# Designed miniproteins, single chains, continued (3), part 34

Each design is a single chain, and the fold is of that chain. pLDDT is the mean over its residues in the fold that is shown.

## One batch from the design tools (miniprotein)

Design m9155
Fold by ESMFold2-Fast:
Structure m9155 (fold): chain A 80 residues (1-80)
Amino acid sequence: SPLLERLREVRRRTEEELAATTDPRERLEIVSRGVIELQRVLNEALANGTPEEQAEVTREYDEALEWLLGQMRRAQEEAA
């Protein structure tokens, strides 16, 4: 699935960028961009994907979003 591959690529790049920094403000920027990009892929899947692709993208989106929200909470605590 091209959309599932795009979702996985967004997550992979976000994980790599987060691994490269410990600065809380940079981490917040990275997470914010990641959330926006993941949401764009999900929106495209919901609009144009097959039912199977929608289910797969939604599942991996939910998993990636939960992980990113955890990263965001940690970065916000450190930045406060």
Scores: mean pLDDT 85

Design m9156
Fold by ESMFold2-Fast:
Structure m9156 (fold): chain A 85 residues (1-85)
Amino acid sequence: VKGVMALAGVSEATARAALRGDERAVEAVIASLERRHGSTLSEEERERIRRAAATGDAEVLARTILEIDVERSMEVLVEGVERVT
């Protein structure tokens, strides 16, 4: 669960509760990610996180969060290159 805690910025209790199917804990993970990105997640991104949490697998959830982080970082990088080049 350390990967989920680090990537989502949530407590161990919240990460474990989300993996047990606690809807409130899953929404807390989503809200924490939205704060980290400074923007709301799309419904598709939220659904990906909910599905990953429903597997009960901390590695699957951490990987899904990392994939969303990478996708969003690539979008910001493209905009940055356009401004400085």
Scores: mean pLDDT 73

Design m9157
Fold by ESMFold2-Fast:
Structure m9157 (fold): chain A 66 residues (1-66)
Amino acid sequence: GMSAAELEAARRRWAELSEEKRQILLDIGEKLRKMGDALQEAIEAAKKDPSEEVRKKLLEEVEKAI
């Protein structure tokens, strides 16, 4: 996780950004979060039904995330 020093550095960097750049970073963060959620759902599906089709979908989500 982020250390206190890393959080402080991130807060200083955030304060130096314009309103528009802050919004862009928030939008990117939201997209990355949604990608993580899709990957998590694919992992849970693979645990419940380890069929080849479900495994293929999991691999496709992993490839999209990296």
Scores: mean pLDDT 69

Design m9158
Fold by ESMFold2-Fast:
Structure m9158 (fold): chain A 99 residues (1-99)
Amino acid sequence: KPAPASDEEIAKLEEEAKKYEEEAKKSSGREKMEYLRRAGMAYSRLGDAYYSNGDLDKAIEYYDKAIDLFREAGKLSSSIEQGVLDIQIGVLNLQKKKL
């Protein structure tokens, strides 16, 4: 059984995710895409942390947030980068169906 994620790890991930979301709001084009992608990665890790702690509602909430951010990043991305983000979105949607 994996050890549960610590409150400190969760707090750091929440701070990181919020920081990247705020930077994305102030940015445009490629820079905005990079911040949205980083925010999505941080929220995906938050979903994993809450899943490991048995908080399925929070896990789903953060996976949905990550999916939304990856979709937004995809709109600003090259076709190749959008394809990678679409795969990440697909993986998270499958993960949610297993919860």
Scores: mean pLDDT 83

Design m9159
Fold by ESMFold2-Fast:
Structure m9159 (fold): chain A 79 residues (1-79)
Amino acid sequence: SMEEILREAELALLVMGVAVAALKVEDEKEREEIFRAAVEAIEKAEDLELRREIVRTTAEMVDAGASAEEIKKAIEEVL
């Protein structure tokens, strides 16, 4: 249905936002850990507002130079 297609498109945009943030992380292993944790959290999130909060938190913490462990902890606290 069109509704399902639009929901899938919204999810893809959120994942893209996380990918853009993760690409700023120089260490490949930490980049992958951050990306995976954020995507899993987006998939588990109950609503769009929580999903947006996960993307926002991930991006802000990457920009602040936080470690992969700190970012993963913050994402879990948003859920």
Scores: mean pLDDT 85

Design m9160
Fold by ESMFold2-Fast:
Structure m9160 (fold): chain A 80 residues (1-80)
Amino acid sequence: SALKEEYIKKIEEARKRLQAYLDANPDLPAAVKAEMQGAIQTLDRIIDFMKTQKNEEDLKKLTEITLEEAEKLLAHFEAA
């Protein structure tokens, strides 16, 4: 499904933004780095899970929730 590919791409772009922030800020505290690395690993697992899903409504909801949480996490670290 083209929609499924588009949803996966959105999560992959969110992952890239978190990784880019981590790479741009090598002097972040170890606890912050661990939290961001954990979030990236969670996004990788979500992408793998999405590849197995066939229900478009479930994919849409998962994408929306995941992007909202990724944006909140990035905003939290940018504000610190």
Scores: mean pLDDT 83

Design m9161
Fold by ESMFold2-Fast:
Structure m9161 (fold): chain A 98 residues (1-98)
Amino acid sequence: SLFVEKIVEMAKKSPEYAAAVLLAIELYRLNKEVTIDELIEKAGLTPEAALLAQNILDYLKEHPEVLDELIPKVREIEKKYADHPAVKAARAFVESLK
């Protein structure tokens, strides 16, 4: 999928975009709605990363089959950036929603 390739490439190059991708997947799994302002203020995303997370979440709602392709690739990125502050902040925000 061109969508998955683009998202994975962006996430590999930027821990902030990696955090956005991880957050979008977890929000989809939890069936939680969040605003751009909440993604910036509570999850600590940049405006660009927050917009990416929202766009991925919206795409996954329309194309849930993409999750099976995206998850294995995102696991490798999560290992790469596991200790990065942006990824830690995104994980803390996800835990706050459970």
Scores: mean pLDDT 84

Design m9162
Fold by ESMFold2-Fast:
Structure m9162 (fold): chain A 93 residues (1-93)
Amino acid sequence: GTPEQKARLIEVLREARDAILALPPSPETAEAARHLDEAIRAIEAGDAERAGRHTYEAVLTAGLLLRRQGADTTEEEIEEGARQNAELVREAV
C-alpha cells in the first residue's frame, strides 16, 4: 500500500483499540487491545504477516466476547471476519 493507506490503517486500528478499551474491563478486551497494538507496530515495521496475525487474533477475541454477550453471530462467521480483516491488513502493508 501507499504511505497514506498505511497511515489511515494505523489510525483505524488505534480507534478500534480505544473503542475496545472503552468497554468494561475484561481479560478479552485487554488481549484484543494488545493484539491491535502489536498489529500497529508490525505495520510500522513493514511486517505484513505479523500485522495480519495480530489483526486476526484481535477480531477473533473481540467477536467471541460479543457472541458471549448475546450477539447473534456464529463462530464460523467470526472466524471468517477475522480472516477477511487480516487479509485486508496484510495487503495494505
Scores: mean pLDDT 86

Design m9163
Fold by ESMFold2-Fast:
Structure m9163 (fold): chain A 89 residues (1-89)
Amino acid sequence: SVEEFLLKVTRLLGRASDRAIELGNEELLKTVKEASDELNKLARDYKAGKITPEEFKERARELLNKVAEVASKYDPEFAEEIRKEIEEL
């Protein structure tokens, strides 16, 4: 379901936020915050019937991939973990 997908996406963003804080990395933390804000807007658009479930999921995966790309500059192993989780969404 979209709700289960959203829960998994939210948990991945939470893990990335925790990692950014642990690393003291402001760029990664900012990227996670921006992705979370965009995800919230995306969820509102989905609930308003403006986008399909498939469009919602694809755009949410794009946000997570952007977070993984930034994470790869600071923690390549963590970035690979996130990418694997994205593939299983």
Scores: mean pLDDT 89

Design m9164
Fold by ESMFold2-Fast:
Structure m9164 (fold): chain A 108 residues (1-108)
Amino acid sequence: STELLELMEKAVEAYEKGDYEEAAEYLEKMADLLEKMYKGNESESVKLEIELLRKAAEALRKKKLEEVLGTVTLWDPVAQKGVEKEVTAKDVIERLRAIVEAVREARA
């Protein structure tokens, strides 16, 4: 979604400028958009993503960037298995930044 990508870009830019309140507003708008897009088709993964975005927004407003919000499974290429990792608000923003950069490079 072009709208979702624009919200990701704005959240990352606000975070990099130290405007955590503005970054939190964009994360909440992303969560609202995902709820509308997947209404009636919410998988457990989509529900978890929405929850993590909302928790990250609250953590940013409280300036608790290192507070654990939940756990996600990431692929470990060395162990060749999924590994559970605790996720913070900083981790959520870093993931969005990586997505934004990958999309920009693909469109350049």
Scores: mean pLDDT 81

Design m9165
Fold by ESMFold2-Fast:
Structure m9165 (fold): chain A 118 residues (1-118)
Amino acid sequence: MEEERKKLREEALETIRKVADAIYQALVDAGAPEELARRIADSAYKAGKEAVEKQGLTPEQAAAVAISTAIDEAMRAGLSPETVLKAGEAGAKVLKERGYKSIADALLAYTRDRAERL
């Protein structure tokens, strides 16, 4: 149990780190200021890390928290709908590549719905 919890925590932290890095790169590539992209990615990582460490969430659940946080922060910062969508797609792609297709598809649908309402 303790070894399983440690492995899940390590996998979750690695997953949210990759998600945050992918979101940062997508934001920069879409023309967002680097300082803003870094703040959004750092907020996403922090939210995901707290979900793992405080709530014991799985890698895919923690990544969902990170992606949702990044989308909300990007929208609050006034980034374009297309830029918000690209950030969410980048995070969802990391999840899909790590085998979490169902939650990646759900988060992509969430991101598209939020971006279309901007």
Scores: mean pLDDT 83

Design m9166
Fold by ESMFold2-Fast:
Structure m9166 (fold): chain A 77 residues (1-77)
Amino acid sequence: SLDKTELLVLTYQITLDSTNFIIERLQQKLAQETDPQKKAQLQKLIQNQQAARDILQSQIQSLQAQIDALRQQQLQA
């Protein structure tokens, strides 16, 4: 249903905000790090979080398109 899909979008948006916060904090730590091994670990963690963010953004876009289609159908019916 529309209401359940809208709630799911909100849940994914909250998760996306949390992921963005984690990426920002990891980038700040990377900027201050001098150990090459720890830098490599931080870079890997940032890449993993960025990949997760991209998946979440794709899911939000897909669900938003579903909401838009359902709203248009309700307006025409």
Scores: mean pLDDT 87

Design m9167
Fold by ESMFold2-Fast:
Structure m9167 (fold): chain A 61 residues (1-61)
Amino acid sequence: SAADEWLAKPREELIQAIYEAASTLPPAKASEVFARISAAEAADSREALRAAVEYTLEQLA
């Protein structure tokens, strides 16, 4: 899946890809993506990071 491909990236490249994708979204959706990423980073949670990636990709579809 696209999410699995993103999650295979090095952490810095993954975060960059998410931020670039979020920048194309309406402000409300972009802020939700950023909030989810920040929460996943703070928790050091791979599952939360996956959920944030999947949410971002759903908003792009």
Scores: mean pLDDT 80

Design m9168
Fold by ESMFold2-Fast:
Structure m9168 (fold): chain A 63 residues (1-63)
Amino acid sequence: SSLLETLLELIDQGADPLALVRLAGASLDDEQLRTLAEHTGLPLAALRRAKREGERAAQSDAP
């Protein structure tokens, strides 16, 4: 998927990896999260949490 390549490019340009993972949410699989963890140096657990929070936020009660 071209999504992973786009996210890596944005991260290289200074984008927040956790914010991007939250935004992409359900479109990212575990293998793609592992690649992002290797590229960014962030713990895989943190990226998985961001993904889940992004998915949850899309379905949560907004004020």
Scores: mean pLDDT 79

Design m9169
Fold by ESMFold2-Fast:
Structure m9169 (fold): chain A 100 residues (1-100)
Amino acid sequence: SAKKEEIIKLFEETLNEIAEKLKELGLDKYAEGVLKLKEDIVKTAESLSLSQTASLVISTLDFLIKELEELKEKYPEYEEEFEKMIRKVKETRDKIIEIS
C-alpha cells in the first residue's frame, strides 16, 4: 500500500530526527531507545493492514510525546529543545491521521 509506505517513511524520518537531536544533547541512551522503538514498530507493521499500521504508529507517537514531556521535566536546561521535538512529533502525528 502506497499510503502504508508513506506512513512508515514519515514515522522513520521523524524518529531518526528525534534520535539525532537527543544525541546532540548528549542523551545517547535515550537516542538508542528511540531508534530501537523505530525498528520494533517498523518490523511489527510489515504484517499489518493500513488501518492497523496507522493505529500502531499514532499510539507510538503518543507514547513518544509522553516520554519527551517526562525528559523535559528531568532536563529543564533543554526545555526549548524538547518543546521543538514534541512539536515535530505532533506535526507528524497529525499528518499520519490525514493520510489514514
Scores: mean pLDDT 92

Design m9170
Fold by ESMFold2-Fast:
Parts: structure tokens; C-alpha cells; sequence
Structure m9170 (fold): chain A 64 residues (1-64)
């Protein structure tokens, strides 16, 4: 809950840094910010989706 509020109040530069901590390339992080703004998505929503998606892909690769 507090994490979501912190992410949503975060600057675009800080948010890009957090995406890079997840292993997102800088160019992909820029694209994520653009799409997020175009669709009115919250930073917390987008961050969780990327984090969960990467975890799922990693598990699928380990199972294959």
C-alpha cells in the first residue's frame, strides 16, 4: 500500500531507475513511460505488471 503511493509520487527519472533495477533496458523504460502516460496508467500498476511478468517468464524458462 505505501509502496504504491511512493511509486505513484515518484519522478519519471526515479521511476526509470526502478525499472532498470528490474533489468529493464533504459530505452524500454522510456517506452514504458510514454505508453503509461498515453493510457493514463499509474506507475505502481505498471511496475507491478512488469515485475510479475518478468517473474512469470523466468519460471516458464526454468520449467522448459
Amino acid sequence: MEEDERLDKMSDEEFKAYLQELGVEPEAAERVLRVMKEHGLKKSTVYKAIRNGRALVAELRAAA
Scores: mean pLDDT 73

Design m9171
Fold by ESMFold2-Fast:
Structure m9171 (fold): chain A 70 residues (1-70)
Amino acid sequence: MSPREIAERVVEILTSTPDREEAIRKAKELLAEHGIELSDRELEGLIQLIELVGPEVAARYLAGVLAEKM
């Protein structure tokens, strides 16, 4: 799975899961399957970024971050 595909799935989880704690947990599980660790604070920051710039732009930003970590 590419960094872009992982980022899009993470953003989808964060936007489609009504419970914030559950959304963060599911996103962490997906990231861990790909050897990536993000803190709760980083994922909360990503939720705020989605609210500011929208899910598409946030996914592009996250894809760049994930590519650096992979």
Scores: mean pLDDT 83

Design m9172
Fold by ESMFold2-Fast:
Structure m9172 (fold): chain A 88 residues (1-88)
Amino acid sequence: MGLGEQLIEALKAGDLAKAEALLQQMLDEARALLAQETDPAERRGLAVAVEGLEAIIAAVKAGASGEDVLAQLRAMLGRGLAVMRAAE
């Protein structure tokens, strides 16, 4: 199945190198989607995803544990949903 499922499996296995590669692929896809998106709510969600994935990749490179990475992913998903629902 999708990149998110593969990422969770890699993090649970402690395979941070594989997790970093999957996070980079997700970041590249989010950047491509953001470049094409015209809907303001979807653009806000994608911008949060890009910012969050960049921060999480930096944390992995700095030696963050799989548990810390999972916590950051959950926080970013929550923030993404919140900004998509917010009226600007």
Scores: mean pLDDT 78

Design m9173
Fold by ESMFold2-Fast:
Structure m9173 (fold): chain A 87 residues (1-87)
Amino acid sequence: MVFVTSGGFEVLPVPGDTPLTLELNGEKRTFTKASDAAEFLKQHAGEPITVFAPGAERVGNKVLIPLSDGTLVFSEFSPLPDEKLIP
């Protein structure tokens, strides 16, 4: 499932166990559930984090992760060069 598009507030709900891979300070971490990744993002608010998600397209400087309980979490990420920018 897709969980995030952010260029303005385009969000898609992510029920269940959508895996997310996050990169913080050059370290990649894979979470089997979007809810676990969202909690990690909340604890690192304000730090540049790159999010890799199935079917998501990165738009602008924000990534929105809707949780199955209706909670919305967003993180601000540093822009990367297009050549290394993977959805």
Scores: mean pLDDT 50

Design m9174
Fold by ESMFold2-Fast:
Structure m9174 (fold): chain A 75 residues (1-75)
Amino acid sequence: AIEKAVKLLEEAKKKFSEVEPQYTVAIDDIIKVAKTHGIEEAIKMLRLYREQLARLGKSFLKELIDELIKKLEEL
């Protein structure tokens, strides 16, 4: 399960890098959390991050995080 979760997080990081590479740092931190604390804690951090992106008006990046959360919850 965790290996698939890390793959999904890495793919999301790639998509972020193509649009706004400065936002990849938060995803790197979430990947570390997934590896050390598990997928549930990583999903919690992603939910907090999507709220931050929404407040910043980064609707496209927020939608990428929403899709990532959905895929992770299906694992």
Scores: mean pLDDT 83

Design m9175
Fold by ESMFold2-Fast:
Order: sequence, then structure tokens, then C-alpha cells
Structure m9175 (fold): chain A 78 residues (1-78)
Amino acid sequence: SEELLAKIDELLDKIKDLFEKAKKSDDLEEKEEKLKELKELYEELVKLFKEVPEDEVLKAIGKLLEAIGYIIELEQLI
């Protein structure tokens, strides 16, 4: 549903905010802590994605790929 896609967008916005804060931090420990939080939010995003109807999967798949990209980029900074 469109409401489900909106919840996915809200969660992705939270993931992006954590990524930006982690990227701006000069503290390796803070980057590691925010990476853990980001991975937890990603698991919630995956749960929401599993609820997406088949006809809406293509609309949501790019959002999962974006979230994975943030995880990979942050892991490269640690």
C-alpha cells in the first residue's frame, strides 16, 4: 500500500540521518555505534519490505538498495 511505502520512506530518512551524522563524526567509536543502530533500522526496513505487495516491489527495491549503500559506505570508513 502507499501507506506502507510512506513508512519505508520515513525509516529510510532515519537511516540517512544516522549515516550523515556518523560520516561527520571524528570519533571511530561513535561511527561504530551509529553503524550498529543503522543495521538495526535496516532490519526493520527489511521487515516492512516483506509486507510490500508484489505489484509495488519495484517501487520499494531501490529504497533497500539505498539503505545497503549507506551501510557499505559507513563500514568502509571504520
Scores: mean pLDDT 83

Design m9176
Fold by ESMFold2-Fast:
Parts: structure tokens; C-alpha cells; sequence
Structure m9176 (fold): chain A 84 residues (1-84)
């Protein structure tokens, strides 16, 4: 998936805004609504951290989104356990 690959490249270059944009595009193609919701929550948390200049925390949330998009089955049983 080109959008996931682009997001990984942006994360490697600390372009967190570019990674967010690519991950939003990748999330639109997720077929499982629970996985899509979790990915969108990770992106929302990353945006919140960036707004507060917490770049490391934002990057961690985006890296979790990438991992979930690459293997949606990885988080079976934990997909609904994202705190607000």
C-alpha cells in the first residue's frame, strides 16, 4: 500500500504532518470498521500531541497506526481498548 509506505518514509524524516495525511488516506481503505476506528483514534491522538509540541508521543501513535494498517489482525481483542 503506497500510502502506508509514504507514511513510513515521512516518519523516518520526522515529517509527522506528512505521515498523518498519508495515514488518513490509508485508513479510508480499511474494510474492518473497528480497525478503521482504532487507526483514526491513533491519528487523532497524534494530532493532539503535535498541537501540544509533543513530537515523540505523536510519532509513537503514528507508528502504532502503521503497524495496525500493515497487520490488522495483530491487535485482536485490544482494538476497542484505546483510552480517550
Amino acid sequence: NVHIENAELYLENDNLQGAIEELKLASKNVKDPKVKEYVNKLIERAEFYLENDQKEEAKMELEQAVKLLKDPSRYKGELTDLPP
Scores: mean pLDDT 78

Design m9177
Fold by ESMFold2-Fast:
Structure m9177 (fold): chain A 109 residues (1-109)
Amino acid sequence: MAEEAEKAAEEGAKKAVEGGKEAAARGAAAGGGAASRKGEEEGVRASLGGGSAATAGGMAYGVRHDEEAAKEGALSAAKAMGNGARFGGEGGAKAAKAGAEAMKEAAEA
């Protein structure tokens, strides 16, 4: 019973990480040169729960290297956070649904 809910939650977490990685990759490309790796790291941290501090750090780093890179990095970090939150919520909904179905099957048995 609990194992099915845990698997659904793990699946949701994987989707959140994948969405964050895609957004971070776009931010890294926009950051250019030496800023690229930093943009990717900050984007991944934001999507995995780094919060506002990680987004602010990425922006500050970008500003010193390129104003356009700072804008792209900030947007990508914000999208990574949004994707993480959205897919995390979907994971929670899937876990709840799996639990409800398991209880229904138990009641019918």
Scores: mean pLDDT 47

Design m9178
Fold by ESMFold2-Fast:
Structure m9178 (fold): chain A 118 residues (1-118)
Amino acid sequence: YTLEDIKEFVEELKSEDVDVRLDAAIALGLIATQPEMRKLVVEAGAVPPLVELLKDEDPGVRLAAARALAEIVRDDPAAQEAVREAGAVEPLRELLKDEDELVRKAAAEALAELERGA
């Protein structure tokens, strides 16, 4: 993936279509599993719109956003700081109370990765 490819996914996170937001969040999470790609995901501006998707009306979108953020911050103190500065901690804490068990688990995993850099 190029920076331009990732920027297209970042714009799709802002779509009014739930399926488009879901697919984009999943794609960014998968891209972030590659350590070399995490820097490009952050540089493309994915973090702030992913933090907003933690508050999405759709539980699948909230799940995908939490998982993507967990992958982005994995073993990367700079990415952990960027995600904290984007205000992810408060929405992730609220997701620990989510109706969906998988959303709660994903939020807990993302918070654990963020705490490793503190």
Scores: mean pLDDT 86

Design m9179
Fold by ESMFold2-Fast:
Structure m9179 (fold): chain A 99 residues (1-99)
Amino acid sequence: MLEEIKKLAEEIKKKLEEIKKDESKFEENYEKIKKALSELGELLDKIEDEEELKEAKELLKEVLDAANETADSIKDLEIQTDLSMLVIHIAVMITALEK
């Protein structure tokens, strides 16, 4: 489970980096990011171990930082808006884990 979470977090970060380097890659990478986040959320709901939950929170915070950095680098308002919504979604996921 934690290894799958790490893999999904790394996939999301790599796709965010691709968007940061080339805005024309936004559409293809954004759909993949949304799918990976959905899968990540399902895995988070299944974590029962406190140490795994702590590591998962740290991984989500890294994803949040990457999403914020990508959003700040984008000048296209439409893309920036979608990435800002993604940032909010990730922040809500982190908050839900902390209750």
Scores: mean pLDDT 83

Design m9180
Fold by ESMFold2-Fast:
Structure m9180 (fold): chain A 70 residues (1-70)
Amino acid sequence: EMEETARRATERVVAAAEAAGASPEEVEALRREMEAAGEEALRDPSVTPEDLERAADAAAALAVAKAKAA
């Protein structure tokens, strides 16, 4: 289901950021950002679960890169 896919994607991105050393404040901001993006995606009927998974993979990679750069 799309809602479950979005929630799982958010948790995956947050876990990746935490593992890379993101601060609690950064993790909280990222979680809010991912939840807002998920809500927007759920309102768009053209968005597929595959689109959500790919977006989550990209977001996780970006979060890890930002944490390592700090």
Scores: mean pLDDT 76

Design m9181
Fold by ESMFold2-Fast:
Structure m9181 (fold): chain A 105 residues (1-105)
Amino acid sequence: MKELAQRFFELSKEYEKKAKESKDPKEKEILLSLSKAYLLTGQGNLYESQGDYEKAAALYEESSKIYDDLSEKLDSTGTFEGDVQGALFRMASSVSRLASKRLRE
């Protein structure tokens, strides 16, 4: 789990750098949003590995919303890649919420 979180943090930094180098305001906004989505996913993975499923679930849900927004913004609503990424983050959030409920029982 720590290695997975690290990979998402590295992706976040890469996309933040690409955003800073972009001169197109629309492209810059898309790249910054993608950087944020990766950061939130990495943080979610880190909290899940620590047993904080409630925080992990919230972070995965926020990341999923960013991916949905990005899909629409790229006129890629209904593209296989965008839909798959959004669905995966929503599934991760659902799994984390279920784990959190079991820990409270």
Scores: mean pLDDT 68

Design m9182
Fold by ESMFold2-Fast:
Structure m9182 (fold): chain A 88 residues (1-88)
Amino acid sequence: DPEKLIEEVKKLVEEAVRYGNEAIELTKDDPELAEKVRDLVAEAQYLGLKAIELAKNPENLDKAKQYIDEIRKLVEELRSLVEEAKAR
């Protein structure tokens, strides 16, 4: 279902942005970590746009799913960075 995949991508990108914003707020005194967080969020947003485009064509659903899996990895990395920042 292309509509369901597009909805999933939008939710994952939103989660990446939320975790990224939280991590940046928690690490304002760590500019190198803040830059890494910004790069991860930008990558998630870029892959999200590509996944949405691919999901619109049923022949590209497997490629869309591959990009979705990569976005999930970025969300988990951002979530991990938030948890590590909170533990500081």
Scores: mean pLDDT 85

Design m9183
Fold by ESMFold2-Fast:
Structure m9183 (fold): chain A 69 residues (1-69)
Amino acid sequence: MLSEEEKKYMELLREHILKAREVDPRLLALAARDLGISLADLEKFLAGEYESLSPENRKRLVEAGKKLA
């Protein structure tokens, strides 16, 4: 289970990527590459399905979110 702090960082990253998708959907493939996760896992993340992600991918997303905070 994700901590409240981890969820906050993931939400910050999610909002950032969702805004980028509104500008250009092609940015999703670049975001997945930069984060080191599959496009399918990025889609799950953007859908709010955080618990469906591997522990490794969740750590990567939390660390990326911390850089935005």
Scores: mean pLDDT 80

Design m9184
Fold by ESMFold2-Fast:
Structure m9184 (fold): chain A 100 residues (1-100)
Amino acid sequence: SSEEFRKELIKIMEENNLPKEVIDQLEKTYEDLIEEGASEKEVLETLLKQAVDAIEILVEQGEISKEQAINLLEKLEELAEKYGAEEAAELLRKKREELK
């Protein structure tokens, strides 16, 4: 379900000490998508893409290391595959390879 996916995504972000502002923005995006009647696929793809964009910004700003980002992107790829978010899984794999 979209709710179970959201809970798992937020848990990954929190366990890896991402800024509260990033987590709060993901929660807001989720709430907006659900209110607008977005499909499960749209929720999954949108949230994962937003998480990728946030991780890239954090690396560029020096707030997380490349090694931490690679580990995060790998966990998000596993989550994307678990929920069938194929487009997001491909994006996550590409971004992880670019950081190596």
Scores: mean pLDDT 86

Design m9185
Fold by ESMFold2-Fast:
Structure m9185 (fold): chain A 91 residues (1-91)
Amino acid sequence: MLEEARELKEKAEEAEKAGDEEKAAEYRKKYRELQLEMMRERFPPAFEAAPEEFLASLPAIREEIERNKDTNKSLYEEGELVLKELERLLA
């Protein structure tokens, strides 16, 4: 999963730099779906066992997304969508 996420992130970034918006969008979608799947897989044990620790991790996740703002706007936007889904699931 980590290797796959990293590869999708790099492919989306390279496609965006190459001006291939269709491929960039496809990789961004796959990256978002993979992130959501990983979060969903971790959610019940993580949130129910230690919800405060899970919530405490959100600032770090936001910081990582913010770091992508300058280098990969597409992944930054996908990261924001992931955070939005996390907030929805926590509500």
Scores: mean pLDDT 65

Design m9186
Fold by ESMFold2-Fast:
Order: structure tokens, then C-alpha cells, then sequence
Structure m9186 (fold): chain A 111 residues (1-111)
């Protein structure tokens, strides 16, 4: 799992260690972890996708879907993720830890 993520990040022209740490922080290796949205809802990748954690752990497509749903529940501008450069998203994520910036980085790895 970790080596596959590093390989995909490097192929996308990104720092593999930064991407791996972002994925770990954003529940990519703990899909049972519950995150509370701005509206007080508690969500996890398991609950949203209806699949066991062992099937979701290290799955970047599943993480991207979860982050997109979390951003929607937080009333975030998804179009901003598509218009933002990956370099800008990385800089913003390092400063704020924003879900929308994490989504942009994960989507770039999946390209």
C-alpha cells in the first residue's frame, strides 16, 4: 500500500513522503475514523461507502470519494478544487489542513 502510493505520487510529480503523510492524516489508512462536519454530522469512509475498513485502507479512489462527500457536507466549493493548482493546494494544506486542499492533492495522484 505505502509503496504503491509513493509510486503514484512520484509519477504525478509530487513529493511521495508528503502525499503519504497527507493520506495518513486524512484517514486513508484508518477509514473507520469518524470526522465531525461543520453541521455536526459524524462521518467515516466506512459509513459513507458501506464497505469494511479492510477493503478501504490505502484505497485512493475511496479516499477521494470520502473527502468529496466531507467537503459537500462542509459546504465547500468543489469547483475551487478543480481550478486550483496542485502546488497551491499543497501550500494551503501545509498551512490549514483543509479537506478541499487534501481532495485536490489526492485527485492529482489519481490522474
Amino acid sequence: MEEEIRKRAKEAGLDPEFVLELIKKETGFDPSKEITTKNGKTLSAEKILGLPAEKLKGNLEALAYFLRQLAIENDEDLNKALSMSVEEAIKRYKETGSVIDALRVVEAVLE
Scores: mean pLDDT 81

Design m9187
Fold by ESMFold2-Fast:
Structure m9187 (fold): chain A 80 residues (1-80)
Amino acid sequence: SEEEKKRFLAELFEKVLEALEDEPVSVRQEFVDKFNELATLYEEGKISPVEMLREAAEYARSLGLEEVAEILEEGAKKLE
C-alpha cells in the first residue's frame, strides 16, 4: 500500500541520517541537498521511489558514503 511504502521510506531515511551523523558537516550537507532534489522529483511524480533511491545511492558512493549507499541500494531492492 502507499501507506506501507511511505512508512518504509521514512524508516529508510532515518537509517540514512544515523549513518550520516559521524560524517563531516560539508559532506552531509552535499548529500542532503542532492537527496532533497531527488525527493522533489519523486513528489512531483517525475521519478519512481526506486529511481530516487538508486540515484541517491550513486551520489552517496561518489562522496565516499559507502554505508549510506548500501542502505539506499538495499531499500531500492526491497521496493522492487
Scores: mean pLDDT 85

